# Designs tried in a protein design run: designed miniproteins, single chains, continued (5). Part 49

Each design is a single chain, and the fold is of that chain. pLDDT is the mean over its residues in the fold that is shown.

## One batch from the design tools (miniprotein)

Design m17688
Fold by ESMFold2-Fast:
Structure m17688 (fold): chain A 84 residues (1-84)
Amino acid sequence: MKVREEELKKNREKAKQSIYDIAKRAIELADSTPEEEWTPVARVGRLIKALIDGDEETARKIAEELGLSDEQVENIKKIAEELK
């Protein structure tokens, strides 16, 4: 299925807003929840927070635990930069 350039741009903007809102909630869940009780969503929040803080070691460890590809980690890094 093909979309026109304008519709693709609008869909990207909606996706960015949704990702931003999800990322903020995930960070809040990670901050308010003990590590032992982290859901996958809370772990993604901790990953985003580690990337914001420049803690590459923690970010890589969590990405490996979640089974994320390098491409997925790079996309999450872009979200973390937008949240600064």
Scores: mean pLDDT 70

Design m17689
Fold by ESMFold2-Fast:
Structure m17689 (fold): chain A 92 residues (1-92)
Amino acid sequence: SAEEKIRKIMEEAARRGAALLEKAGAPQSAIDAFREGAERVAKALLKGPQEGDLATQEAMKRIAELLKADPRTAAMVQSVLAVGTAEGNLTL
């Protein structure tokens, strides 16, 4: 189903982003925030592309604030989230 595909896509994005954050030595709070953000995006995408885009923007802003000292890592995990959101949207 589309719901199962979107969940798997966003779970994969969460796994990839968490691995990048761990490699960069990010605090557990940033890793947790990224995983929570990906889950919120998965739920929002099921409501529609506009809700998915809004949830993605909110998650990206939160990660940028938490990773202020490491903007390169922030940009990398934001890219992972954006790709996951785009793939999820194409599944709808």
Scores: mean pLDDT 86

Design m17690
Fold by ESMFold2-Fast:
Structure m17690 (fold): chain A 94 residues (1-94)
Amino acid sequence: KLSMEERIERMVEGLKALMDLRGIPLSEEDLEKLRRFLEENKDLIEEYYEALENNDSEKAKEVLEKLKEAAERQLPEQVARVFNQLLDTEIKAI
């Protein structure tokens, strides 16, 4: 089991790598905004993993939808779009 700090860092690294592959590399400012966004929404990330640990797929999907809405409000449009594509893939896998 990964710590919350390790989970956040892996999410940052994963999105950065994906954005680089898509030819939309994250600037230093966008990377800082992404880290702040994940830290500010740490409670939603915790709720998501708790729902998975409890085998509560409906709650897990609900929490990811809330995280998608937060991303649309708080992240730059292109970053939010790619991040939400990753979350949509996760929702379908649950």
Scores: mean pLDDT 80

Design m17691
Fold by ESMFold2-Fast:
Order: C-alpha cells, then sequence, then structure tokens
Structure m17691 (fold): chain A 58 residues (1-58)
C-alpha cells in the first residue's frame, strides 16, 4: 500500500533524526554552528526527497 501523508510526515521526522545522527558520527569534531547548519540542510534534503518520492509513487 502507498504511504499516507501522516506516515510520510512520521517517516520524514525519523529519517531526519537518523541522518543527523549519522552526520554527527562522521563529524564528531564539528562545531555547534556546523551542526546546526547541517541539521537544517538535512531536514530540507529529506523534505525534498519525500516530495519527489510522492510525485514518483503516484
Amino acid sequence: SAMSREELAREAQRRTNEEIKKWREKNPDASVDEQLTEEARIAQEVADELMRRRAEAE
């Protein structure tokens, strides 16, 4: 079954957190400022990918 909008929103949050965790593990010496800017970037990339996935999945 195709995922609902609510399921996609839940997956976006989970995936964003997972990607942030992976980035921090690869960049343990990054500054707090670097971490904050990358968190914003990761959230945007996840949002973009999910929008693309929805368009493709129809």
Scores: mean pLDDT 77

Design m17692
Fold by ESMFold2-Fast:
Structure m17692 (fold): chain A 74 residues (1-74)
Amino acid sequence: MKSIEELVKELVDALKNGDFETARKIIEELLKRGLSGREIVLRAGRIAQDDPSLSQTEIGVILQKAAELVQELE
């Protein structure tokens, strides 16, 4: 199975591409593995901040969407 790190990277990529159905499925899997919603958002933020193609505004939008989806699924 994919590692938590691989799943969080795929989550950030899905959010970057507006693929919210894939993002929901990844968040559900991360929650099933015992991550809290807060930990998911923090890990996604770290990966987004390490991406030089993303502006601070784009990172903010990605993290806001991740938090919204976590709230819906948790």
Scores: mean pLDDT 83

Design m17693
Fold by ESMFold2-Fast:
Structure m17693 (fold): chain A 70 residues (1-70)
Amino acid sequence: MREKIEEELEKKLEEIGSNRLTAVQAKDALIAAGLSEQQAMEIINLVAVRTGDGVYFTKEEILEAADEVL
């Protein structure tokens, strides 16, 4: 699961030409990796709480949150 999440996040980052994803882009990548919408939202909310940033997320922040939620 983690490797699939990392792959989909990297793919999305390459598509947008950035090292950060919006909440919508992060959710889309997590769902593409095989997570439910509920799981994806739990991960995004955890990153937002931890960083104080509800707008942009790095691959590392998302992967750390995924390790806690999954």
Scores: mean pLDDT 81

Design m17694
Fold by ESMFold2-Fast:
Structure m17694 (fold): chain A 77 residues (1-77)
Amino acid sequence: MPLSELPENTVEVIFEDGSSISFKITKETTLKDILEELAKKLGIKTEDLELLFGGVPLDLSTKPYEEEIRIVEVRKK
């Protein structure tokens, strides 16, 4: 999928180095689901990663589709 335009059902995860990866979501997808898939793709433990929005840690029970969250930041703990 192109990274230059995000569809309604996609969340872009931005890394500390400015690189990004996109995940497809549904109305039922939580940030915890995104974090777990990200950890699996990176080969890192979920406990070693956190998701942020504007530098503020996000509640992992949040549903990005319902909250209209299309972009989140990830950093290593």
Scores: mean pLDDT 76

Design m17695
Fold by ESMFold2-Fast:
Structure m17695 (fold): chain A 90 residues (1-90)
Amino acid sequence: MAKLEEIDKLLEENPELQKKLEEELKEASKLAEERKAEEAKEKFLEAIEKIKKWIEETEKDKEKKEKSLKALELYEELVTETLDKAIAAE
């Protein structure tokens, strides 16, 4: 719960990052709902790498860049832990 609140707060400070996350993670979320946890993890990690590159290339403000990368890191940890538990349960 606390981790989700921290992510939400960081994303509120960067609506462009929130939009990018929603767009790139659509396929991974759909695969997770379809119980294709391994495929969801692959798509999720691919999306995270794309977003990291996008932040590094487009964000010129150091503080915003650091906050965006921190939000992305926390989100990556949360989702990969959830997906790893789903994979292990099968």
Scores: mean pLDDT 75

Design m17696
Fold by ESMFold2-Fast:
Structure m17696 (fold): chain A 66 residues (1-66)
Amino acid sequence: MSMVKKKIDEIKEKAKKELEKLKNEEVKETGLQSVESIAKISKLQKDPEFAERGAEGVLKEAKLQD
């Protein structure tokens, strides 16, 4: 039944670690995240569009926010 979800969870785990690395590297270059970026991510989380993008897209944008 939830075979797709299990695969998504595996991808989330890998993407999660990669996003953590990217986040740390981005901070070293820019220092801070833009308020604009945070505001956009917050809006996207409230939109049903997230369902269309899939769990990966939602995870990536959510991780970039915090």
Scores: mean pLDDT 54

Design m17697
Fold by ESMFold2-Fast:
Structure m17697 (fold): chain A 88 residues (1-88)
Amino acid sequence: MDELMREVERAMDRMAISVTELTLPSIEKEAENATTDSQKQSLISDLQKMIDLLTEIEKRSKELGDEDSAKRASDLKKRLQEILDKLK
């Protein structure tokens, strides 16, 4: 059902944002400690997947009128992209 699907997506997206915010300091620390090419490549792959997921969350949040979630997803994407760019 369209209404139920919107509520489920909103709840899931908000949870994903909150989990990412809570784990962001750990991700930043892992990036600082990544010294081998294999560690850097693994982290780059994981960060790219997270950025792609947050891009979809931002889009859905905007479509649902959840401006706060859209902004938080956008801000997290910028932080993850900065980490990704430092690893290249």
Scores: mean pLDDT 82

Design m17698
Fold by ESMFold2-Fast:
Structure m17698 (fold): chain A 95 residues (1-95)
Amino acid sequence: MARAEEIVARLRAAASTLTLSPEERQIVEDLLELVRAVATDPSRLDELSRYPGLGRLADAIRAAIDAAAAGDDSGVQAAIRAYIRTVRELREFAG
């Protein structure tokens, strides 16, 4: 739990430096919850990567966790942007 919360805190701090719309801010909150779940149980990420179209989502979550664990703020920002883009693309195909 402590390590997962530390990773989430780093992601939240990096996200606070980004100029985000209300929609993008909600997408980031969803990312933080997914990161907490994956950091607690990494097998959840492997499950996601098995589904067509979700591989990029899983890659963005993995990149965010790895960058946060490494203290790479620019990598965290890049991963957050990639996640937002992927969620928006998936929403387009779900409608």
Scores: mean pLDDT 77

Design m17699
Fold by ESMFold2-Fast:
Structure m17699 (fold): chain A 77 residues (1-77)
Amino acid sequence: SRMTQIKGLNIVASLTSAIIDRDKEKAEKYLAELKKLVSPKVAKKIEEMVKKAEEQKDKNEIYRIGGKIARIVLEEA
């Protein structure tokens, strides 16, 4: 639904910012909220992408991964 897509995009933005800020507690919270909006298979894919984002030192790469997660949420939510 449109509301689920909007909620998902807002969570992805917050999650991306938390990863950039290296705030693991907030990142885990937002990831858990995002996983509730998608199927278990998509949730696993998002978890793997978040782990890759957390390994990045370059903010531009973190933003790029966040954008990919946002596209997945738009398709699946």
Scores: mean pLDDT 86

Design m17700
Fold by ESMFold2-Fast:
Formats: structure tokens, sequence, C-alpha cells
Structure m17700 (fold): chain A 85 residues (1-85)
């Protein structure tokens, strides 16, 4: 996969709602998760995906409230087996 393209597009998309530093860190973890999945390293893919979700949800909780972030966390956890399997 093109991890640099994923990181660049992810940063641009996330920076609409997140501070630039948080958007870059989250996008980097998404790119690493996809790279790990492509390499067959499901454990690393899951860890990077979880870290990206944590960064995004922490910033969204600051802007939109904890209840909104908690709802999105539950959706992310529900989808995780489908994303990394």
Amino acid sequence: IDTEEVKAKGTEALSKDLPKEAAEEAAEHVAEALAAKAAGDLEAATAHYARAVDIVLEELAKKYGEEYAEKLRREAERLLPEVVA
C-alpha cells in the first residue's frame, strides 16, 4: 500500500476537525495499521488502529463532548474485526 499517500490524505481529512499535530499522529497510525495488515501482522495492525482511534476520539471529545466520542469508540471497536481481518 502507499502509506505516504494514506498519511497525507488522512492528515488533510482529520485536520478539518483535529489540531494538525493530532491529525498527523492519527494518520500516521492509520498508515502503519494498513501497512501491518498488508504484511500479515494483525497484532501490529490492531495496535496502530486502536491508537489512531484513541487520538481521534480524545480530540472529538474536547470539541463535541464525551458522549459523542464514546458512541464513536463503540462503533470503532465493533468494526475492528472487519477492518483488520
Scores: mean pLDDT 76

Design m17701
Fold by ESMFold2-Fast:
Structure m17701 (fold): chain A 67 residues (1-67)
Amino acid sequence: MDRYRKEVEEYLKSKGIDATGKTDEELAKILFENPPELSPERRAIISEIADKLIEIGDRFEAELKAA
């Protein structure tokens, strides 16, 4: 996750978008709006990670509410 986050941030910076200090959800939304020109395999992995980060954040919020 850390490695992919840095890769996403560097890609967005190359497009003129400063992603420093943004949350995982914000990065996922920006990446969704500015999809990189990557191989199909890499695109699938990045999309899956972005979706998973959003889902994990939502689930942990629900679990913390129950704790």
Scores: mean pLDDT 67

Design m17702
Fold by ESMFold2-Fast:
Structure m17702 (fold): chain A 93 residues (1-93)
Amino acid sequence: MYREALELIERAKEAPAAEALVLLAEAVALALLAEARENAEKYGIDIAAVERQLAEELERVRAEAEALVEAGLTREDLLEDGEKVYETIKAKI
């Protein structure tokens, strides 16, 4: 999951703003799910509930991506946030 998340962030660097937002959101969701799975037994995390919440948020991001770009979300802002997420995930591998 973490390596797949890093691949999505790399793909976002080459994508238009709306597609980059969706790819970064998918990368964050994969990283959060991986962390939840690692801590599931230790902290009693309901993985099925985490998967449902992440799926719902991803559908929301996909539905709103074009509107957010039109509202002023730039590809440059997305890539800056993506680099921060990338370094955080890379530290876990």
Scores: mean pLDDT 80

Design m17703
Fold by ESMFold2-Fast:
Structure m17703 (fold): chain A 73 residues (1-73)
Amino acid sequence: SEEEERREDEKLLEELRKEVKEIKEKKDELYKKFEEKIKEDLKKYNRELNEKEYEEYLLAALAGERARKAAAA
């Protein structure tokens, strides 16, 4: 029935909201984790990173961590 479809859509929307929250929390956690490394790199290069460079740096750092974990397995 149409009511059952609405119920399923409401559940899906709630699940999507939870996923968005988890993604945001993971992003905030990654920012905190690599903040010290970013500060050290900024001192080394003697310049500020723009938002795009900051994101690229975090993505590179995350990829490096995944590679490290894979090597440990």
Scores: mean pLDDT 69

Design m17704
Fold by ESMFold2-Fast:
Structure m17704 (fold): chain A 82 residues (1-82)
Amino acid sequence: LEKVAELLREMSRLAKEAGVDSAAESLEKAAEILASGGSLGLASSYATAGMIIASAELKDEKKLKEINELFKEANKLLDESQ
């Protein structure tokens, strides 16, 4: 879960660099929830919201691709932990 939180923070950083602060805030909140041992469902909701916002508003296709790759890695790690 700590590794998943790190990936979500990296995704947040990329979204913020691309000027999509709303996506960055949602992804950072998801990372905080996971790092604190909070609800996986709540963290997933924030991560999903961040991804929806990033996909809709992020104009930098390269950064969006990087965010999508990190999200795939995070999902793989979550599946391996269950």
Scores: mean pLDDT 82

Design m17705
Fold by ESMFold2-Fast:
Structure m17705 (fold): chain A 78 residues (1-78)
Amino acid sequence: MELIREAVERARAEHDAGLPAPSPMVQAVREIQAWMAALRKAHPTDESLAEYLGVSPDPEAIEEKLAEEVARFLEERE
């Protein structure tokens, strides 16, 4: 399994090496996606995530707060 994963990662790296490096904005979007995935991994329930963000366990409230945090993250990177 690890050997196959390594081969796939190596093939992707070789393919990407032939392409222009992604722009800083594309890299920022990828980091945001990774950050959001990490947040959901750490807080798998809406209740846990809402508590972490300091909002009600309402999907709309969570989305609004996540958008605010994403905007703050982008400002900190500039």
Scores: mean pLDDT 65

Design m17706
Fold by ESMFold2-Fast:
Structure m17706 (fold): chain A 90 residues (1-90)
Amino acid sequence: MEEEEKIEKLEKEVEAVLNSEEINKLDENTQKAIEKLLEAIKYYKEGKYEEALEKAKEARQLALKSKPVNPALIHASEWLIEVIKKELEK
């Protein structure tokens, strides 16, 4: 329930960035990381946890390659990976 609210908030924040003019000013790896993070959230909401985990891991790897480094994006992807792993352990 609280995790669902956090996922919805993250989805809205990610979609807002992708639809803003600011996306075109970001590093290519940062843009791709944001896109993969949104894909992971959508798979998670569909109950496709294995696919969501793959996309969240891709987002994290792209975020780590970003210049400049974006700690918020790295932390968001790592948090989502842990949330998905908990669902897979149930």
Scores: mean pLDDT 80

Design m17707
Fold by ESMFold2-Fast:
Structure m17707 (fold): chain A 93 residues (1-93)
Amino acid sequence: MRRLGVALVVEADGEWVLLYGERLADPSEDAVLEGRVPRERAPAVAAVLERAGRESGVVVDVEVLEDGTVRVRLRAAAQEEFTAEVGVGLAGE
């Protein structure tokens, strides 16, 4: 079974957050990425991801878990392109 690591670096309120997950090497399968952030920063990270998702159309869902984990679901075919775009486009938000 082939798995690919997916990483997303998000800048929110002057802080960098790493979200990491795995996906199958199937282009039709969404990736789920998670990162732990301080609970007070989780809403800001989620808002940045939701905004990037509206602009790019590749974020399917963003969820903030009770422990401050931010979970994002990305469409399979656009994950690598979105990761590069978010890492560049969100710098300085």
Scores: mean pLDDT 61

Design m17708
Fold by ESMFold2-Fast:
Structure m17708 (fold): chain A 111 residues (1-111)
Amino acid sequence: KKIITEEEEKELIEKNKNYQEGLKAYENGDIEKAIEYYQKAIKENPNFALAYFRLGLILESLKKYELAKAYFGKTLDILKSILYESLLPHIEEIKEKYGEWIKNLDLSKAP
C-alpha cells in the first residue's frame, strides 16, 4: 500500500494548479468555481483523493447527499491502495456518517 506523507502531499498540491485554484475559490465563497476546479483536478489525476474528498464536503454542504456519498465512496476506494496521511482522521468521519450507504453504493457510477 502506497503512503503519501503530509510532506509528499504538499508537493502533490503544489504540482496541481486546479486543486490550488479550487481551494482559493472555496475560501472566497465561490462554490461553483471550487467544484469546477476540483473536477478538473480529478480529471488530471484520477487518484487524487484530496479532490474527491473536497467535492464530497462541498456537495454535503449543499445537501446533495447522494453525490456527496459517491465522492466520499471514491475517496475511500482510492485510499485502499494509496493512503493519504492527512485524510486518516477524516476516514473515520466518513465511515461513521456514510458507512452503510457507501457499502451499498455502486462505485462504478461514482465520478
Scores: mean pLDDT 77

Design m17709
Fold by ESMFold2-Fast:
Structure m17709 (fold): chain A 71 residues (1-71)
Amino acid sequence: EEAKKVLEEVLEEIEKKYGIKPDRKEAFELVEKELKELEKLLKEGFEIPEDVTSEDQKKLYEAVLKLLESF
């Protein structure tokens, strides 16, 4: 559910930025590849920092982790 929403947002940004309508399959493969690299970085190098005082930053980290968990 969340992964599908992120994919749709990425597709809209690519269309708006490059002026072309990307194929959904190609966009999915691109997003999946980037998410895999982020998963590796988060697993080995990044945790939600305890010193993060911004609630928005903490929610962003949690959303990214939850998205990666769905893959």
Scores: mean pLDDT 57

Design m17710
Fold by ESMFold2-Fast:
Structure m17710 (fold): chain A 65 residues (1-65)
Amino acid sequence: SDLIEDAKRLLKELKYLSEVDPGLAIGLGRMLIDGLKLILPSLSPEEQEEVEKIMEEIREIIEKS
């Protein structure tokens, strides 16, 4: 799914951003989680599982900053 691939790319970009601008990374990470939560009910069960895993990785990035 293009959506899952885009989400994975954003996660990689967010991880890089967390190393150069932690404050901005926290803000953007929270916005990404909110956005992913809005689309989650429209996804297949397999896509939901992948998105939930991505959201957890975003949460870990936010918590370590």
Scores: mean pLDDT 82

Design m17711
Fold by ESMFold2-Fast:
Structure m17711 (fold): chain A 74 residues (1-74)
Amino acid sequence: MKPSSEQVARLVGLLIRYSVVEGLSLEEAYVKVAKENLDDVGILEALFSDPKARKALEEASKTDPEVKEALEKV
């Protein structure tokens, strides 16, 4: 399903928090958003709608079962 503007805004806020405030790389921020928001399908859909995020998460899903679970929910 196409994510809402509100879901995209919440995702951007989480990415800023993890990358800018916590000092994670953007790829690490994508993985952390996926793992910390397994129950929030709307945030996961917004995250996986970004082709750069999707590619990083598809690679991470090969070694991380929580990232694989996030990918299977969208």
Scores: mean pLDDT 79

Design m17712
Fold by ESMFold2-Fast:
Structure m17712 (fold): chain A 68 residues (1-68)
Amino acid sequence: SRLDEAKAQVESLLSQPFEVLEQHTLDIARGLSPEEIQELLDFLESKITNPDDRERLTRNLNQVRRLL
């Protein structure tokens, strides 16, 4: 599914600098439904260990979700 592909892409980027992960995740999220964005957020809470990075990405993904 589109969500499964998004999760796989994001997981492959976890070893990259956070800025790369963030930019690609936000681009992917623009093609998702609000419900799929919420599931991606829940998935990422378990994968991003840095709390500042997690908070920033969560905030930006919620902004994308609100615009849909």
Scores: mean pLDDT 81

Design m17713
Fold by ESMFold2-Fast:
Structure m17713 (fold): chain A 90 residues (1-90)
Amino acid sequence: MKVVILRSKSAKKEAEEVKKGLEDMGYEVVEEITTDEKDVEKIIKKMDELEEKYGVGVVAAVSEKDFSKEDIYKIRDHGVQILADKTPPV
């Protein structure tokens, strides 16, 4: 399955860890897109826009410097939901 990574500028290390995790799970990372956005709802909206544009899974990598732990989990959960929606039914 193919995925796009949406990365905050401050989250280079987090993006590298996310990419490794996705590749270890058998996903192909086709593109990494950088954003200056620091609002959780706007990150989620950008993930949805990337899903529409690319037609593939989207995950985001963000920094604890810019987001709370709760917001990071919300962003992660949204990425998991997009991946589930793009996975063919068994």
Scores: mean pLDDT 79

Design m17714
Fold by ESMFold2-Fast:
Structure m17714 (fold): chain A 74 residues (1-74)
Amino acid sequence: SHAEDAARSGRAAAEAGAAGDSAGAATMVYQFHKEAEKAGNEEGAKYGKLGAEAGRAGDSVTAAKYGRLAAEAA
């Protein structure tokens, strides 16, 4: 399901961020955003959107932070 896919991407983003892989966290947060939006998880989709925007702006640290918040919301 999209909710299960979102949860997996959120957890992967949090793990990447914890390991210091901010770019990987940003990529997973974007994937979480897409799946959370399809699943109807508004809070998760919001965190995913903010993380993706931060990643596109080159702020990988903030993208990693939102990856952790996305995992908590999933």
Scores: mean pLDDT 70

Design m17715
Fold by ESMFold2-Fast:
Structure m17715 (fold): chain A 79 residues (1-79)
Amino acid sequence: EDIDRVAEGLKLANEGLTIDEIAQRLGISREEAKRIAEMAIALGAPKLVSKAPQELADAPFTSHETRRALIEAVLAALE
């Protein structure tokens, strides 16, 4: 269930959706969508820290560029 939400959130973010749009699509609050982003970063934390600056890891989905970099880093870490 948390994993399912994270997976869905990552799919939506890969399509270029913002945190607000992810919240709307999943039927959850903006705060909950932000938590999903934080969980995604936590799942890939070791490789994310080595591949991305700390500010990118601490500010997921704040911009299109940041969102794309974090998603790619998390997906690479999980694979």
Scores: mean pLDDT 54

Design m17716
Fold by ESMFold2-Fast:
Structure m17716 (fold): chain A 87 residues (1-87)
Amino acid sequence: AVIPEEYYTYKKKFEDFLKKNNITSGLLSGKQAYEFANSIDPDFAQLIDIRKPLDFDSFYAMYTLWEAGQLEVNPVIAAENEAWLAA
């Protein structure tokens, strides 16, 4: 179940990440979204598509689905993320 306190907690983490990285748009690039997700949970980071920008609501929706076990790692996205990390 989604709890309102969790939404606020992750939103604060997201806003702190924006400030730390001097991002004023409120939108993470795909690579920044990967870095943010990896700071929360490296396993969750494998679900991030580094080609796509990510806002907080989209991030939170993915994270809650992942915690519920309702998201699978996409092998193409995982391979692209691994290639990016190796560069």
Scores: mean pLDDT 76

Design m17717
Fold by ESMFold2-Fast:
Structure m17717 (fold): chain A 96 residues (1-96)
Amino acid sequence: MKKKEEEIEEKIRELLEAIRNEDFEKAEELLEELLKSGVPVEELAEKIFEKAKEMGLEVSDLDKLIELAGKLDKKFAFELGVLVGIDLIEEGVRKL
């Protein structure tokens, strides 16, 4: 599993770039490979969310990713959606 960690990180980066570039065909293939990687869905959602924040992806890009994820794995889409929702609530509370 450790030998695939670098490959998983690179695929996550490529997935997020594909979403940003509206290359949804490539994004779907990369996400399907990541879901089949054997990484727990909860851990995969956290890794993708963390990388998306690091790369400066907008909420609209994350929404597109969640919609695509919902077609492939509903539990993964839910976990990712919760992480995005919590982040938005925390930012909103800080501004109040």
Scores: mean pLDDT 78

Design m17718
Fold by ESMFold2-Fast:
Structure m17718 (fold): chain A 70 residues (1-70)
Amino acid sequence: SPMDITIQMFVSNADTVDRLLELKKKLKEAEKKGDLEAVEKYKKQIEEVLKEHQKTHQQLLQQYQQLQAS
């Protein structure tokens, strides 16, 4: 149902936020230590999390639109 998909979107968003907050903390610690390799690693991980979230959101949005068209 559209409501079930909406709930899945909220859960997915909550999980993404938690992952990003953890990575942001690790990035801050790496920057404080001057660990350039760790800084680049965490920046890449943040980009991957955002890319995965975008894909999941697009898939759920497509399913939602398909149900509305029915």
Scores: mean pLDDT 82

Design m17719
Fold by ESMFold2-Fast:
Structure m17719 (fold): chain A 95 residues (1-95)
Amino acid sequence: MPSVDQLLQEYGDLLLTYTTKFLRGELTAEEVRDLTLRLLEIAKQLIEQQPDDEDLKETLYRTLLSMVRVGLSRGLPQSEADKLEEEAKKVTGVK
């Protein structure tokens, strides 16, 4: 199991990759979906290790929601986006 420091590094690396590809117009709907699913897995592990960090939960939720909206703009099906948003709420506990 990765340490918190390793998970935070993976989170940072994922966001850098996502942002760089987004700005270059290289992201497909499928790539956004796959990156969002990876961030959900990182978020689950971070929150399990830091369950009282409400700022972390809110930041992760906002990032996940933003990525889902980008996916929609790139052709991600609404039904898949809805499922990802529901999972983000469940993982982060944000209302």
Scores: mean pLDDT 84

Design m17720
Fold by ESMFold2-Fast:
Structure m17720 (fold): chain A 75 residues (1-75)
Amino acid sequence: DVVEELMGKELSEKELTDFLKKKGLLGPNDSLGAVLTGLTLRAMADGKPYRVKIDEKKKTYSVVEDPSAVGVPNV
């Protein structure tokens, strides 16, 4: 589970890209932003209220629990 493995980690763009490629989630023609959006949507669909947080100052990525997702309606 990618989101679970990323919990508690702060990764650079390159480290995140290499990690996602290793997991088979990022292809050579995929944009990092599109893959991250897909991971967030998949996590929500799996009942896991996690999202990717970007730290613009550090240029790093982390996965955090999104408490606002606890009340997501069945749609």
Scores: mean pLDDT 67

Design m17721
Fold by ESMFold2-Fast:
Structure m17721 (fold): chain A 71 residues (1-71)
Amino acid sequence: MMDERRAEVREKNRKLLAEINEKLAKGEITPTQAANLLVAYNRELVGADSSELLEAAKEGLPVKEADKRAY
């Protein structure tokens, strides 16, 4: 990916992380959904394919331990 796009995705990711954490604290989303979305956003930040993580988020499946470290 281009460096400019990665910087923009990183900034958007930070804002999304803050919003997701706030919604999670308010109980608007489930912990599993929050975890999967956070990992998917971090995967997009590094230019990796996040399709599997987005699918897991839709199914409510937990992310793998390695993927959680991307958070």
Scores: mean pLDDT 62

Design m17722
Fold by ESMFold2-Fast:
Structure m17722 (fold): chain A 120 residues (1-120)
Amino acid sequence: SITVTESGGGTVKEGGSRTLSATVSGVDFSESGVSWFRQRPGEKREGVAFVDAGTGGVALNGDVADRVSASVDKANKTAYLHLENLRVEDTAVYYQAVSPRGSKGPPQAWGAGVQLTVVA
């Protein structure tokens, strides 16, 4: 019943920028949180960013905080992840997880994953 429609994947040159998006339906978006994760080749899935869709509050993983920002558009029910000064190690499948605000349990829905490839 919850769906996540993704965009923004593809191939980018090192030093470039990319915005990934996730449009969420089937829930009250303003009562949701959206978490961004990535899985690099051969590595464990890691958290990148969290956005509270009701407040617009953002938490970033400190390892990437200088190159990443996150935002939401409540009217269009869309969460964005903005990536700048891309490095080859940013090559990963990027996922979105949707949860109720304040939930500490597992996400209610996941996006299918968006491949981002950064080439030197």
Scores: mean pLDDT 86

